# Designed miniproteins, single chains, continued (5): the designs that were tried, part 24

Each design is a single chain, and the fold is of that chain. pLDDT is the mean over its residues in the fold that is shown.

## One batch from the design tools (miniprotein)

Design m16856
Fold by ESMFold2-Fast:
Structure m16856 (fold): chain A 98 residues (1-98)
Amino acid sequence: AAREAMERAAEEAGEAARRATRAGEGGAGGAAAGLAALGGSASAWVGARAGTAEAAAAGGRGAERAGRAAAEAARGEGREAGLRAAEAGRRAAEEAAA
């Protein structure tokens, strides 16, 4: 369950990065949203590969924070994808903490 939640968080963060880029949210804003989402993806993948609940929970929280940052930086579809990534990261952290 925790690993699946983190894999979902990684996928959602990756999608957020792609949508921020594709939507043409312009220059620095689009780039910032993409980078934040990529950071979330990386955190989730690290959490998914962790052998401990503490490391896994940290990965999920990292994905949540990055997703929120992506949502705040992005507009349109990028923002929505960032919010989904944040939600997936939050669920991954909760699963790891259970």
Scores: mean pLDDT 63

Design m16857
Fold by ESMFold2-Fast:
Structure m16857 (fold): chain A 90 residues (1-90)
Amino acid sequence: ASQEEIDDEVKLALTLIYGAIALLDAQRGDGEGAVESLRKALEVAKSIKNPELRKEAAQGIADTARRAIELSPEYKDEFEEVLKEAEKLA
């Protein structure tokens, strides 16, 4: 494995961590924190060079955004922006 391959795998793991933080924040009633964590996940996903890993990260972010809307519907518009950006990366 090259350093670039390792870096992309680490970035994928980081997007999953931010997604988990977002769901926990949304469950706690911290919709603003959830949006921030998903936006951080999107920035990391956009930096993944491997198209298959980037697509996997994007799908994970999209699924998390949909769940976050149900947990914090008051932030629906912000989560829908994240979802739209994630769908463009997939």
Scores: mean pLDDT 87

Design m16858
Fold by ESMFold2-Fast:
Structure m16858 (fold): chain A 62 residues (1-62)
Amino acid sequence: SAEIAAEQARIAANPDDAEAYYNLGLAYLAQGKGTEAAAYYQKALALDPDFEAARAALLGAR
C-alpha cells in the first residue's frame, strides 16, 4: 500500500525513526497482518524502549 511504501521510505532515510516503525506496524495491522505488525512494534520498542504507544499496541490492552 501507499502507506507502507511511505513508511519504508522514511525508515530508509532514517533507520532510527521508532515512530516510522510504529506507523508501519499500524499499516500492516490495518491489512490484517498481525504478525508483521507485531514485528514492527517490537522494532519500535528496540529503538525506543519507552515508546508506550508501541508497547500498548503489542500487548493489546496494556
Scores: mean pLDDT 82

Design m16859
Fold by ESMFold2-Fast:
Structure m16859 (fold): chain A 60 residues (1-60)
Amino acid sequence: MTPEEKALQTLRELQAAIDAGDREKAVELINKLKELMPELSPVLQQIAETVIEEAKARLA
């Protein structure tokens, strides 16, 4: 699985965790995305950062 495929799968799982209110799972997935960020395209990094900020706002 490429870093892009891993990031897309992680983003889908993070959105599901946000929708479910699963704060612990969201934190785990945010950390996984942050580890993948340096290997991603600038566009995908921007998307990941946006979703991370949304997760923080909704699950704070």
Scores: mean pLDDT 82

Design m16860
Fold by ESMFold2-Fast:
Structure m16860 (fold): chain A 64 residues (1-64)
Amino acid sequence: MAAKVFLVASLLDTDGDGTVAAAELGKVMRSLGENPTDEELRALVPVTADGKIDYRAFGRANSA
């Protein structure tokens, strides 16, 4: 579920900059028994040109 990626990303973003490294998120997801592809992650949350996940944009994109 998309919310799962957001929760994991927010926990990894200890600096509060609103982004996490895609590799770091991937490591945590694999430890949880998931193997998200880059395509899967892009479908759930925006990915920056640096390969970082902008998880705060995910939260705002679904707000109404």
Scores: mean pLDDT 63

Design m16861
Fold by ESMFold2-Fast:
Structure m16861 (fold): chain A 73 residues (1-73)
Amino acid sequence: DTTLVAEAGRRIAEILRPHLPLDELKAVVTRITNAIAEGNLEEVQKILDEAGLPDEVREEVMKLAKETIEKLK
């Protein structure tokens, strides 16, 4: 469902906005939404780890990614 992925991407961008520069934010959100659309939760975790985000932020994004992937099943 394209709508579910787009909504998740918007929420992830909101979560990440205080923590990343705009150019990096756009790239990271695009990579995460692509991984969610593929059902690849491991890739989402890898992207978040590479971005150097605080643990709390990574946990929030991972929870949202898991919930979105489950809704796509």
Scores: mean pLDDT 83

Design m16862
Fold by ESMFold2-Fast:
Structure m16862 (fold): chain A 56 residues (1-56)
Amino acid sequence: MEVDFSDPEGALAQLEAAVAAHPDDARAWKLLSTVYQQMGRPEEAAAARARAAALE
């Protein structure tokens, strides 16, 4: 992909709500880690990815 413009902050808010409601949703944690990475928040991305991996 060349440049993919999306609303990472809006996606973050939705995914944060999703993992708060369903903390065992590995897919939501994976998406959350991707959004954090896109926002330049690698520590939070790594934490979300680790949580997703633990749930698989």
Scores: mean pLDDT 75

Design m16863
Fold by ESMFold2-Fast:
Structure m16863 (fold): chain A 71 residues (1-71)
Amino acid sequence: MEAEEKAREEQKKENLDRLTRIKEFLEENSKYFAELAEKYAKINKRGGEVAQRFAEASREAAEKTAALIAE
């Protein structure tokens, strides 16, 4: 019956909460690295490229986490 599904859904809810926190952390990191990339772009493009790659990697990880939450 539906009672078994509800028990499983409650467990999924807790997992989704954890994923939401991870997503927020990754989004914060992506913003931080993006700001560093802008600062480095004023000094040296190579430094900006490294920071930009970190920002992009964090953003992609956040997007993948968001996709899992949406499922």
Scores: mean pLDDT 76

Design m16864
Fold by ESMFold2-Fast:
Structure m16864 (fold): chain A 87 residues (1-87)
Amino acid sequence: MPLYRPNEKLREILEEVGETRETLTLDEIISLLGEYISKKKLIREDEDPTLVDVSGTLLGELLGKKEIDTRDSSLFLELLKKQLTPA
């Protein structure tokens, strides 16, 4: 599987969930971002569990978004790939 190098801001987010490796697969990065979202409790379970509120977080700053729609995986992957360099 292809390896990617996260940019500095994405690396800071990944370090919050204990990941310090220089290169990761895309699947590993997506999994770790899921752990970050869970750790920060960004899913609004009582309102809309398909929307992730990233306003005021490093992830929101990284993606330039206030919220992420988990049903739009293509947009999320497009935004995420802009933060990655092939290793």
Scores: mean pLDDT 77

Design m16865
Fold by ESMFold2-Fast:
Formats: sequence, structure tokens, C-alpha cells
Structure m16865 (fold): chain A 57 residues (1-57)
Amino acid sequence: GKEELEEFIKKLDEKIEELKEKLKDPSLSELEKQFLEGMIALLEGMKGWAKKELEKL
């Protein structure tokens, strides 16, 4: 329902912020940065899906 989608979006936002903070680490390799950026892109995509589903309600 609506509440579950809103909670899911909130959890995704929290995880995205956590990963963005990890990206600030100057010791990360290029491969590690690419992996983290890929994870953020995936989570942003999931958030976009959840927001579209929420708009249908």
C-alpha cells in the first residue's frame, strides 16, 4: 500500500546518502568508485519506480 511504498522510498534515500558519504573517501580505487556509483544509480532507479507506483494510488 501507500505506507509501504513511502517507507521503502525512505529506506532507499537513507542507503543512497550512506553510499554518497562513502564516495567522499579519497582512498577509494577507481573500480570501488564505479561500483558505488553503479549501486547509487540502481537505488535511484528503484526509488523512481516506487514514486511512480505511489502516484498511481
Scores: mean pLDDT 86

Design m16867
Fold by ESMFold2-Fast:
Structure m16867 (fold): chain A 55 residues (1-55)
Amino acid sequence: MTVVEIRSDEEQKLVTKAVDEVLELAREKGLSPEETKKLFEKKLEEVKKKIDKAK
């Protein structure tokens, strides 16, 4: 994963946690790589919105 822009440690932790959560869900539910990618994109957008709203 490449992080181009980050403002604080909190943003990095939120992104890392989202990645970990998506990977665990993919393993438990047996998601395909494509489904995992879509879920990851959705989670990242949610994290970005939370970060932007909080700041």
Scores: mean pLDDT 71

Design m16868
Fold by ESMFold2-Fast:
Structure m16868 (fold): chain A 65 residues (1-65)
Amino acid sequence: SILEEYIERIKTSTPDEQKELANELAQKSSTHPDGRVMLRAAVATLRGIKQGKSGEEIAEELEKL
């Protein structure tokens, strides 16, 4: 459910907002039961930004995690 919340936020976010959301996911990953998936989502988001992907494209990749 927490991953679903972040995916929805990333869909409509700007690159700067996506970077903030990725950092938040990475920070929370160390203390959350879903931490491994959250960390993978953070890494995938940052990679997507670097590749010039839209929030929609990044969200689609995260839905496969």
Scores: mean pLDDT 83

Design m16869
Fold by ESMFold2-Fast:
Structure m16869 (fold): chain A 67 residues (1-67)
Amino acid sequence: MKLTEEQLRRVAEAVVEHGRDLGLSKEEIRNLLKTALKSLGAEVTDEQLDKLIEEAEKRYDEVRAAR
């Protein structure tokens, strides 16, 4: 199944937020996101995965700074 770019971003944001709140490493968060996307029937390239994580981490830091 092909997820929209918006759906991929939302999944990445949720996984990064949850992983950082649990104190997971970047490698663990990356593996968690890859597993979550596979369970949803989505396959992404390593380049797409890296960009999703980068954008999600940036958003998490911006939201935290705004608190």
Scores: mean pLDDT 78

Design m16870
Fold by ESMFold2-Fast:
Structure m16870 (fold): chain A 93 residues (1-93)
Amino acid sequence: MAELRDLEFSVVKLPNGDVWLVASFTVNKSGWVEARILVDGEPVASFSFLVEAGERATAIAKLAPGKYTVSVEVRVEGDEPQRSEPVEIEVPA
């Protein structure tokens, strides 16, 4: 079974004032991956890309200032979706 590993969330503020949530992770299986960022249980960004097992992948979502519960859902083609444990983040104003 495909497994989401080494998940890290970071918040990056760009010089133009945009704030991005960055989710960085590895998957234990090579293949075509669908990844979604969920904010307060709702999908806000979706990505499809090829990964190599153990290679670090990145998904991003632009967020407004506020407090959010965030998680990532990943699915390798042919496998069941895997969802991360939700974490709380705060995007400063």
Scores: mean pLDDT 81

Design m16871
Fold by ESMFold2-Fast:
Structure m16871 (fold): chain A 55 residues (1-55)
Amino acid sequence: DRIRRVVLYVFENPERDWTTRELAEIAGLSPAAFSRRFRAEVGVSPREFLARVRA
């Protein structure tokens, strides 16, 4: 699962300045397709997820 892989990368490197564009590239998706799939699978937008990981 491409979204699961992205989530694991973020948790392995939580201090990195991740962007939605960068995560979309890791998933092999456009930013729009990535954001849609990420919200569907995780329940929050990539931006919201990254904000929570950094908090």
Scores: mean pLDDT 81

Design m16872
Fold by ESMFold2-Fast:
Structure m16872 (fold): chain A 61 residues (1-61)
Amino acid sequence: DSSFLEKLDKRIEKIEEEIRELEEKLKENPEDEKLKLELEILEGIRALLEGVKALLEKKLA
């Protein structure tokens, strides 16, 4: 259903916004290992959600 994919898209968009915010903070503090770890975690979550979306799109097609 399109509504489920739309919810996934919004979740991915929100995570992309959080990644952008962390990237900005990391530009200010490039040696901050905590920010680097938080960025890596969010990028991992984004990749997982994109993978789920791709699988659902194939199943709904």
Scores: mean pLDDT 81

Design m16873
Fold by ESMFold2-Fast:
Structure m16873 (fold): chain A 60 residues (1-60)
Amino acid sequence: GPAVERLARLSGLSVEEVERALRSLLAKMDEIGDLGIRLAARDFGVSEELVREALRELAE
């Protein structure tokens, strides 16, 4: 979806790499919560809001 594609473009990673990282984060949300979102945003070099939008596009 558009947020995942934007995150991939801004981070310099492929869409597949971003989706894999976000699915891993989503699977751990009950343990890591907001901390996982903050760490992912820093690692990707993007806003926490963009990470949240991308996670919502991939929500299980």
Scores: mean pLDDT 82

Design m16874
Fold by ESMFold2-Fast:
Structure m16874 (fold): chain A 68 residues (1-68)
Amino acid sequence: GAKEELDAALAYLKTEPRLKAEQIGDDQIRASGDLSVEELIGLALRLIGDFPSLEVKVEGNEIILTAK
């Protein structure tokens, strides 16, 4: 379900050394780091494919994942 995908997404993002990923609410994760806009968009597209129960949003240099 969406909560299981949120936990899996958080674990996945924590494996990327260039990102800081944290849970910012019961149903929301923020990932930020030293990535270009193009790199962030590429990562967001991958996350959309891997975690279809999550909403993926790119805001500036951050990715926000929200459980649907």
Scores: mean pLDDT 81

Design m16875
Fold by ESMFold2-Fast:
Structure m16875 (fold): chain A 91 residues (1-91)
Amino acid sequence: MSEEIARAIGAYLRGLADYEEGNYEQAKKDFERAIELAPEGSELRARAYLNLGKVYAKLGDKETAKKYFQKAIEEGTGPVREEAEKALKEL
């Protein structure tokens, strides 16, 4: 695994932890970092987009949440795409 991919995974996992703790501002920064470091079209990047959309939805920013759910659908496959499609319907 490249250093960049390892850092992307680390940022993603920190984002999940912060989201579970209700620290949405920190989760936002962590998922943004994961997106920056993860390869375009990767499942990791798609998952980071999905979770960043969930963060924005929790913060009340439905327009930004919708944008990131759309990116998760575009880059993701299978379960990530299905979760993003469901999240869009629940906005």
Scores: mean pLDDT 87

Design m16876
Fold by ESMFold2-Fast:
Structure m16876 (fold): chain A 63 residues (1-63)
Amino acid sequence: MAKQLAIAVEDYKAGGEDELDLKKGEKVEILEELNERFVRAKSLNTGKEGIVPKSYLEIVKTY
């Protein structure tokens, strides 16, 4: 599966133990799509993994 990168478009506060805190402008790697609304992502700044809503991410196209 191809590596997919994204940038947080807004600050996201984790509401649960398996969710990832994000700051606006933070770069993440999308590890897997859980469903149409949520992904599991890894922060490239902290190395932490967790669940985030897709609506908080802007997909970066790799060429």
Scores: mean pLDDT 77

Design m16877
Fold by ESMFold2-Fast:
Structure m16877 (fold): chain A 61 residues (1-61)
Amino acid sequence: SKEEKKRRFRRLLTEVAVKAHELEKSDPAEAEKLREKMEQAMKLFEEEDYDGAIEVLEEAG
């Protein structure tokens, strides 16, 4: 359902955000790439492409 996809997206977005924050000290270039993927996923989510948004975040994690 849409609601299950939205919950999965929010969970994955949080996980990727935490990973990016943890990488800021050891690998700032990788942290920046993760933030770019988060921005791409959020854009897809706004376009109601929930499957595409989830796929981008899963590839990041």
Scores: mean pLDDT 87

Design m16878
Fold by ESMFold2-Fast:
Structure m16878 (fold): chain A 69 residues (1-69)
Amino acid sequence: MSEEEKKQLLEDLEKTKEFIENDPRLSEEEKEELLKKIEELKELVEEGKYEEAHKLAGEIEKKLKELLP
């Protein structure tokens, strides 16, 4: 992954955090869990653990699809 791709991914994760925080369909508990996972995902990306980051991103997407229509 290039530095440009990494920067774009981190920016996209910040936007995803804002969407989660402002979604009225999610409970406070669900928001806390999702935000924690996004912070873990940011750390994995910053550490260059892209394979682990990809798996965690998939888990976040699956959970969002289960919680949101």
Scores: mean pLDDT 78

Design m16879
Fold by ESMFold2-Fast:
Structure m16879 (fold): chain A 70 residues (1-70)
Amino acid sequence: SFEETKKKIEELLKEALKAVEEGDLKKLKEIIDETLLLAQKFSEWASDEEVEEIKELIVKYGNKITELIL
C-alpha cells in the first residue's frame, strides 16, 4: 500500500542519516540504492499526489544527508 511504502522509505532515510553520522559509507550506499530503487518502482504505479508526497519526504532527509557529507 502507499502508507506502507511511505513508512518503509522514511525508515530507510532515517537509517541513511544514522549511517552518515557513524561514518559507515558502505551502509549509506546500500540504503541509498535500496531507497532509490523502491522510489523508482513506486513512481511507476503511484498517483501524482502520492509521488509528490514521497518526493517531499526524500528531499527532507536528502538535505540533512547532504549537509553531513559536504
Scores: mean pLDDT 79

Design m16880
Fold by ESMFold2-Fast:
Structure m16880 (fold): chain A 56 residues (1-56)
Amino acid sequence: SNYEWFERQLKKLTAGKTLTPEQQAQIDELAEIARKTEDPAVIVGLVLRVIGLLLD
């Protein structure tokens, strides 16, 4: 599943990190979008958005 791949990337990217409430809320929104799509390109784009969010 595309969502299972997204979930694995999310766990890897957030491993050992303490997220701010704002980061957690934005990640939760991206995860809901990921649950609703079967498009692999959209899923990859969502992972890139998570990476960008965590770099700030």
Scores: mean pLDDT 83

Design m16881
Fold by ESMFold2-Fast:
Structure m16881 (fold): chain A 80 residues (1-80)
Amino acid sequence: MSEAEKALLEGEVYEGLGLIYYGLGLLEKAIEMYEKAIEYYEKAIELGEKELGEDHPLVLEARRNLELAKENLEKVKSLL
């Protein structure tokens, strides 16, 4: 896999962990996992833009995932 693909997958793993911790009521851990997901999606965008180009499907997917992860983070924070 490319480094951009690896970063996208790592972001997806952390987003999944965020959802699991949220389901368990562990809101602080859910926040931490969503923040890590955001970091990896930003990395996937940076690497993908450099390696594949701004309009590549992977970059567009990472940008959509970043927006959703930020939305989920704010939703969890609103419960504190």
Scores: mean pLDDT 88

Design m16882
Fold by ESMFold2-Fast:
Structure m16882 (fold): chain A 57 residues (1-57)
Amino acid sequence: SEAKRKEREEVLREVAEELRRIGDGIDVAIREAQRAKREGGDEAGERAFREGLRRAR
């Protein structure tokens, strides 16, 4: 039915938005890790990446 189709479309849109947010969070984590690595070396970059991924969820 039309109502069920719209409900399914809304759920799929919510899932797509959530996946987009996760992707954006990963991109931020990569960018922050690159910056930390430039300023503090490999260990600093690795720590920043782990922390960023933890927040990206």
Scores: mean pLDDT 81

Design m16884
Fold by ESMFold2-Fast:
Structure m16884 (fold): chain A 99 residues (1-99)
Amino acid sequence: TFEEILKNLDSPEAQLALKAATEIIRKLDELGDRSVEALAVVFSLIAGAFSAKNAQEIADNLRAARDELERMAKEGRISPQAADEAVAILDKALAEIEK
């Protein structure tokens, strides 16, 4: 709902998820990896940050993105280097949320 979006905009957890998504986009650009599938995961993170009802849902969304990126790398759908860098960014965000 609109109220949930507004609530999440002010949450530190939503801000950490948005920062992680932004850092992943920057890293993908630096590596020249413009995978549509990797970008779809990033957009899912952004949508999840704004639609999540609590910090646990934000953390769950970050973990789901992490697992999907690792799966994509294993399947050869994204470069292993891009996946490793993105996973590191997500793990850092998760550590801050779970603090």
Scores: mean pLDDT 77

Design m16885
Fold by ESMFold2-Fast:
Structure m16885 (fold): chain A 96 residues (1-96)
Amino acid sequence: SSSPEERLKRVEELKEKAKEAEKLSLEEQLKILSELREYAFNDKSLEVRLKAVEALGILSKSKDPVFKEIATGILKILAENDKDPELREKAKKLLE
């Protein structure tokens, strides 16, 4: 529905919001994670999916346990199961 450029901007906005985890409710954290997961798994643009994986990588290094645990779980699924080898390799590297 939106352009790839608009979806890339949205992924970046979600990444930036996640950096201030202490200001977010659990509902807001889960919404950010859900949107990033949707982009990473289902976006028609590989560039958008890779950007979402990069954002999940940052969240997996968060001091906040909700972001850290859920983003790490999503990255593990992508590293093992994604159809695109480039996306699998990116997710695998972010888990190191």
Scores: mean pLDDT 89

Design m16886
Fold by ESMFold2-Fast:
Structure m16886 (fold): chain A 62 residues (1-62)
Amino acid sequence: SEEDLKAAEESLKKGEEYLKQGNGSAAATAFHEAVELAEKAGDKELKERAEKLLQEGQRAGS
């Protein structure tokens, strides 16, 4: 849905902001939410982008 797509994009932006601040654990949480929301929205490209960023956030948060 459009609401899920918007929520996914906002979660992705929050994750990117946390990653820029060096907060990898918060970034990983936000990217995980973005993956789930992108899947609900049916946006495969956004989901793939969020999955790649999730992996980066997880590495930075460890």
Scores: mean pLDDT 83

Design m16887
Fold by ESMFold2-Fast:
Structure m16887 (fold): chain A 55 residues (1-55)
Amino acid sequence: MELEISKILGEVYQKALAGEEVDKEAAAERLASLGMDREEALSAVDTVVSHAKSL
């Protein structure tokens, strides 16, 4: 499960770096389906996207 979470977050990060639109809600739902808390999942996706855009 942890490897799958890392893969999803990595995909989100790569999309944000490429300047593609990231559906944060869809990404958070994918993480929640793997057992992650929904609020934590959305926060993690938002953090990853914000970090990528700040570079």
Scores: mean pLDDT 78

Design m16888
Fold by ESMFold2-Fast:
Structure m16888 (fold): chain A 66 residues (1-66)
Amino acid sequence: MKEELEKIEKEYEKLLKLIKEAEEKLKKEELKSEKEREIEKEIIESLRAMAESIKKLAIENLKKKA
């Protein structure tokens, strides 16, 4: 199971890297209003929450196979 946990952690790290890349791209684009910046923040937060949920589901799936 350690190898499977390591794979889950690596996939989670990959998702976080993709989220960070998206965040950097959005920050490089000049947003014209405070509302647009708030939307950017909400999108990034949603992506992080999704990544966390995927990690939890993957760990739970491993427990079902045990």
Scores: mean pLDDT 74

Design m16889
Fold by ESMFold2-Fast:
Structure m16889 (fold): chain A 60 residues (1-60)
Amino acid sequence: MLEEALELVKEGLETGDLAALAEAARILSQLGPEATEQIAKELGISPEELERLLVRGVVE
């Protein structure tokens, strides 16, 4: 699940696929804030910036 969420975030950021970002947000909400922090660290961004990007995927 965590690695799947990471791949979905990468795909959404690279291609602009908001559906991929929305699915990543769903997975991360199930795993808790630690998972969001880990993915933000892997991407080299802040957890706050990652959360902002995920919200855009949900709201479109």
Scores: mean pLDDT 76

Design m16890
Fold by ESMFold2-Fast:
Structure m16890 (fold): chain A 85 residues (1-85)
Amino acid sequence: SLAEIVREMIEQGTPIEKLKQFLLSVIDSMLKVEDDEKRKELLERIKRLIPSATKEQLVKLAEAIDYLYKGDLEKAEELIEEVEG
């Protein structure tokens, strides 16, 4: 899962700036091929949160992406809302 990759990167000492670059790259790739309007909305919300996110918030946003692509849009949105405040 994307969340497992992000947790591993954190454990290996990857700088937060590189984690943000990685997740932004993943989201931009997903947005290029996404045709569902609700999924696009959720991906754009995640993209807006990444620049100011903590490492803990980056893990939650990666989990939100995992749930989005499992088809669990409700769980994805709950995780996004937790980061938004």
Scores: mean pLDDT 88

Design m16891
Fold by ESMFold2-Fast:
Structure m16891 (fold): chain A 72 residues (1-72)
Amino acid sequence: MIEKALEALSAGNFEEAVKYLKEAADKDPTNEKVRALAYAVSQKALQAGKTDVAKEAREIADRVEQAIENAK
């Protein structure tokens, strides 16, 4: 899932990237790579003017960050 999200981001397909990030976060909610990539997708989507997709990616990043913090 993470590899597919990276491929989608590289292609500028932010909606697909968010889809794969959701699937990755559901399988591994404390994965640091999912958090980092979700944040990157959010920033790139904002630069492209895709505010809805950027917000969804940011919510995934924040959710994973909180899960990591709670796992301590």
Scores: mean pLDDT 82

Design m16893
Fold by ESMFold2-Fast:
Structure m16893 (fold): chain A 79 residues (1-79)
Amino acid sequence: GEAYEKALEYIEKAEAALKAGDALEAARYAQKALEYALKSEDPIKSTGLAVKAIGLATEAALLAEKQGDEEALELGRET
């Protein structure tokens, strides 16, 4: 469904942002990926996407901590 497709899109964007060293964008995309994963109608696919999104948010928070970006760190912690 649309929610599943959007979750995948935001996961890809979060991964790209992490590779670019953009902790804030990575955290924002990871949070959006989690929101859409939780709106997915398939509980098995939803769980897998949610776990991936949380992992990306954790990586974004670690990158933000190294960069001193408090906004990105807070977003990563909330996800």
Scores: mean pLDDT 81

Design m16894
Fold by ESMFold2-Fast:
Structure m16894 (fold): chain A 67 residues (1-67)
Amino acid sequence: EKIPELVKLLTDPDLETRRQAALELGRIGGEEAYAALNAVEAKTDDLELQMDIGVAQLLAAVKRVIP
């Protein structure tokens, strides 16, 4: 289970680390990953992080509904 660790990385000061964590959550997909991305987005005002979370949310949502 990588979701809790990836959520921590979403608030990392390194931009590339945050982007990789967001994309990995999107790749994992499913309800848990989608919910985690939503929770982090609600707590941040960082525009770049919000954009990365948005892309990851779309990927996670697609994987949630396609199966």
Scores: mean pLDDT 71

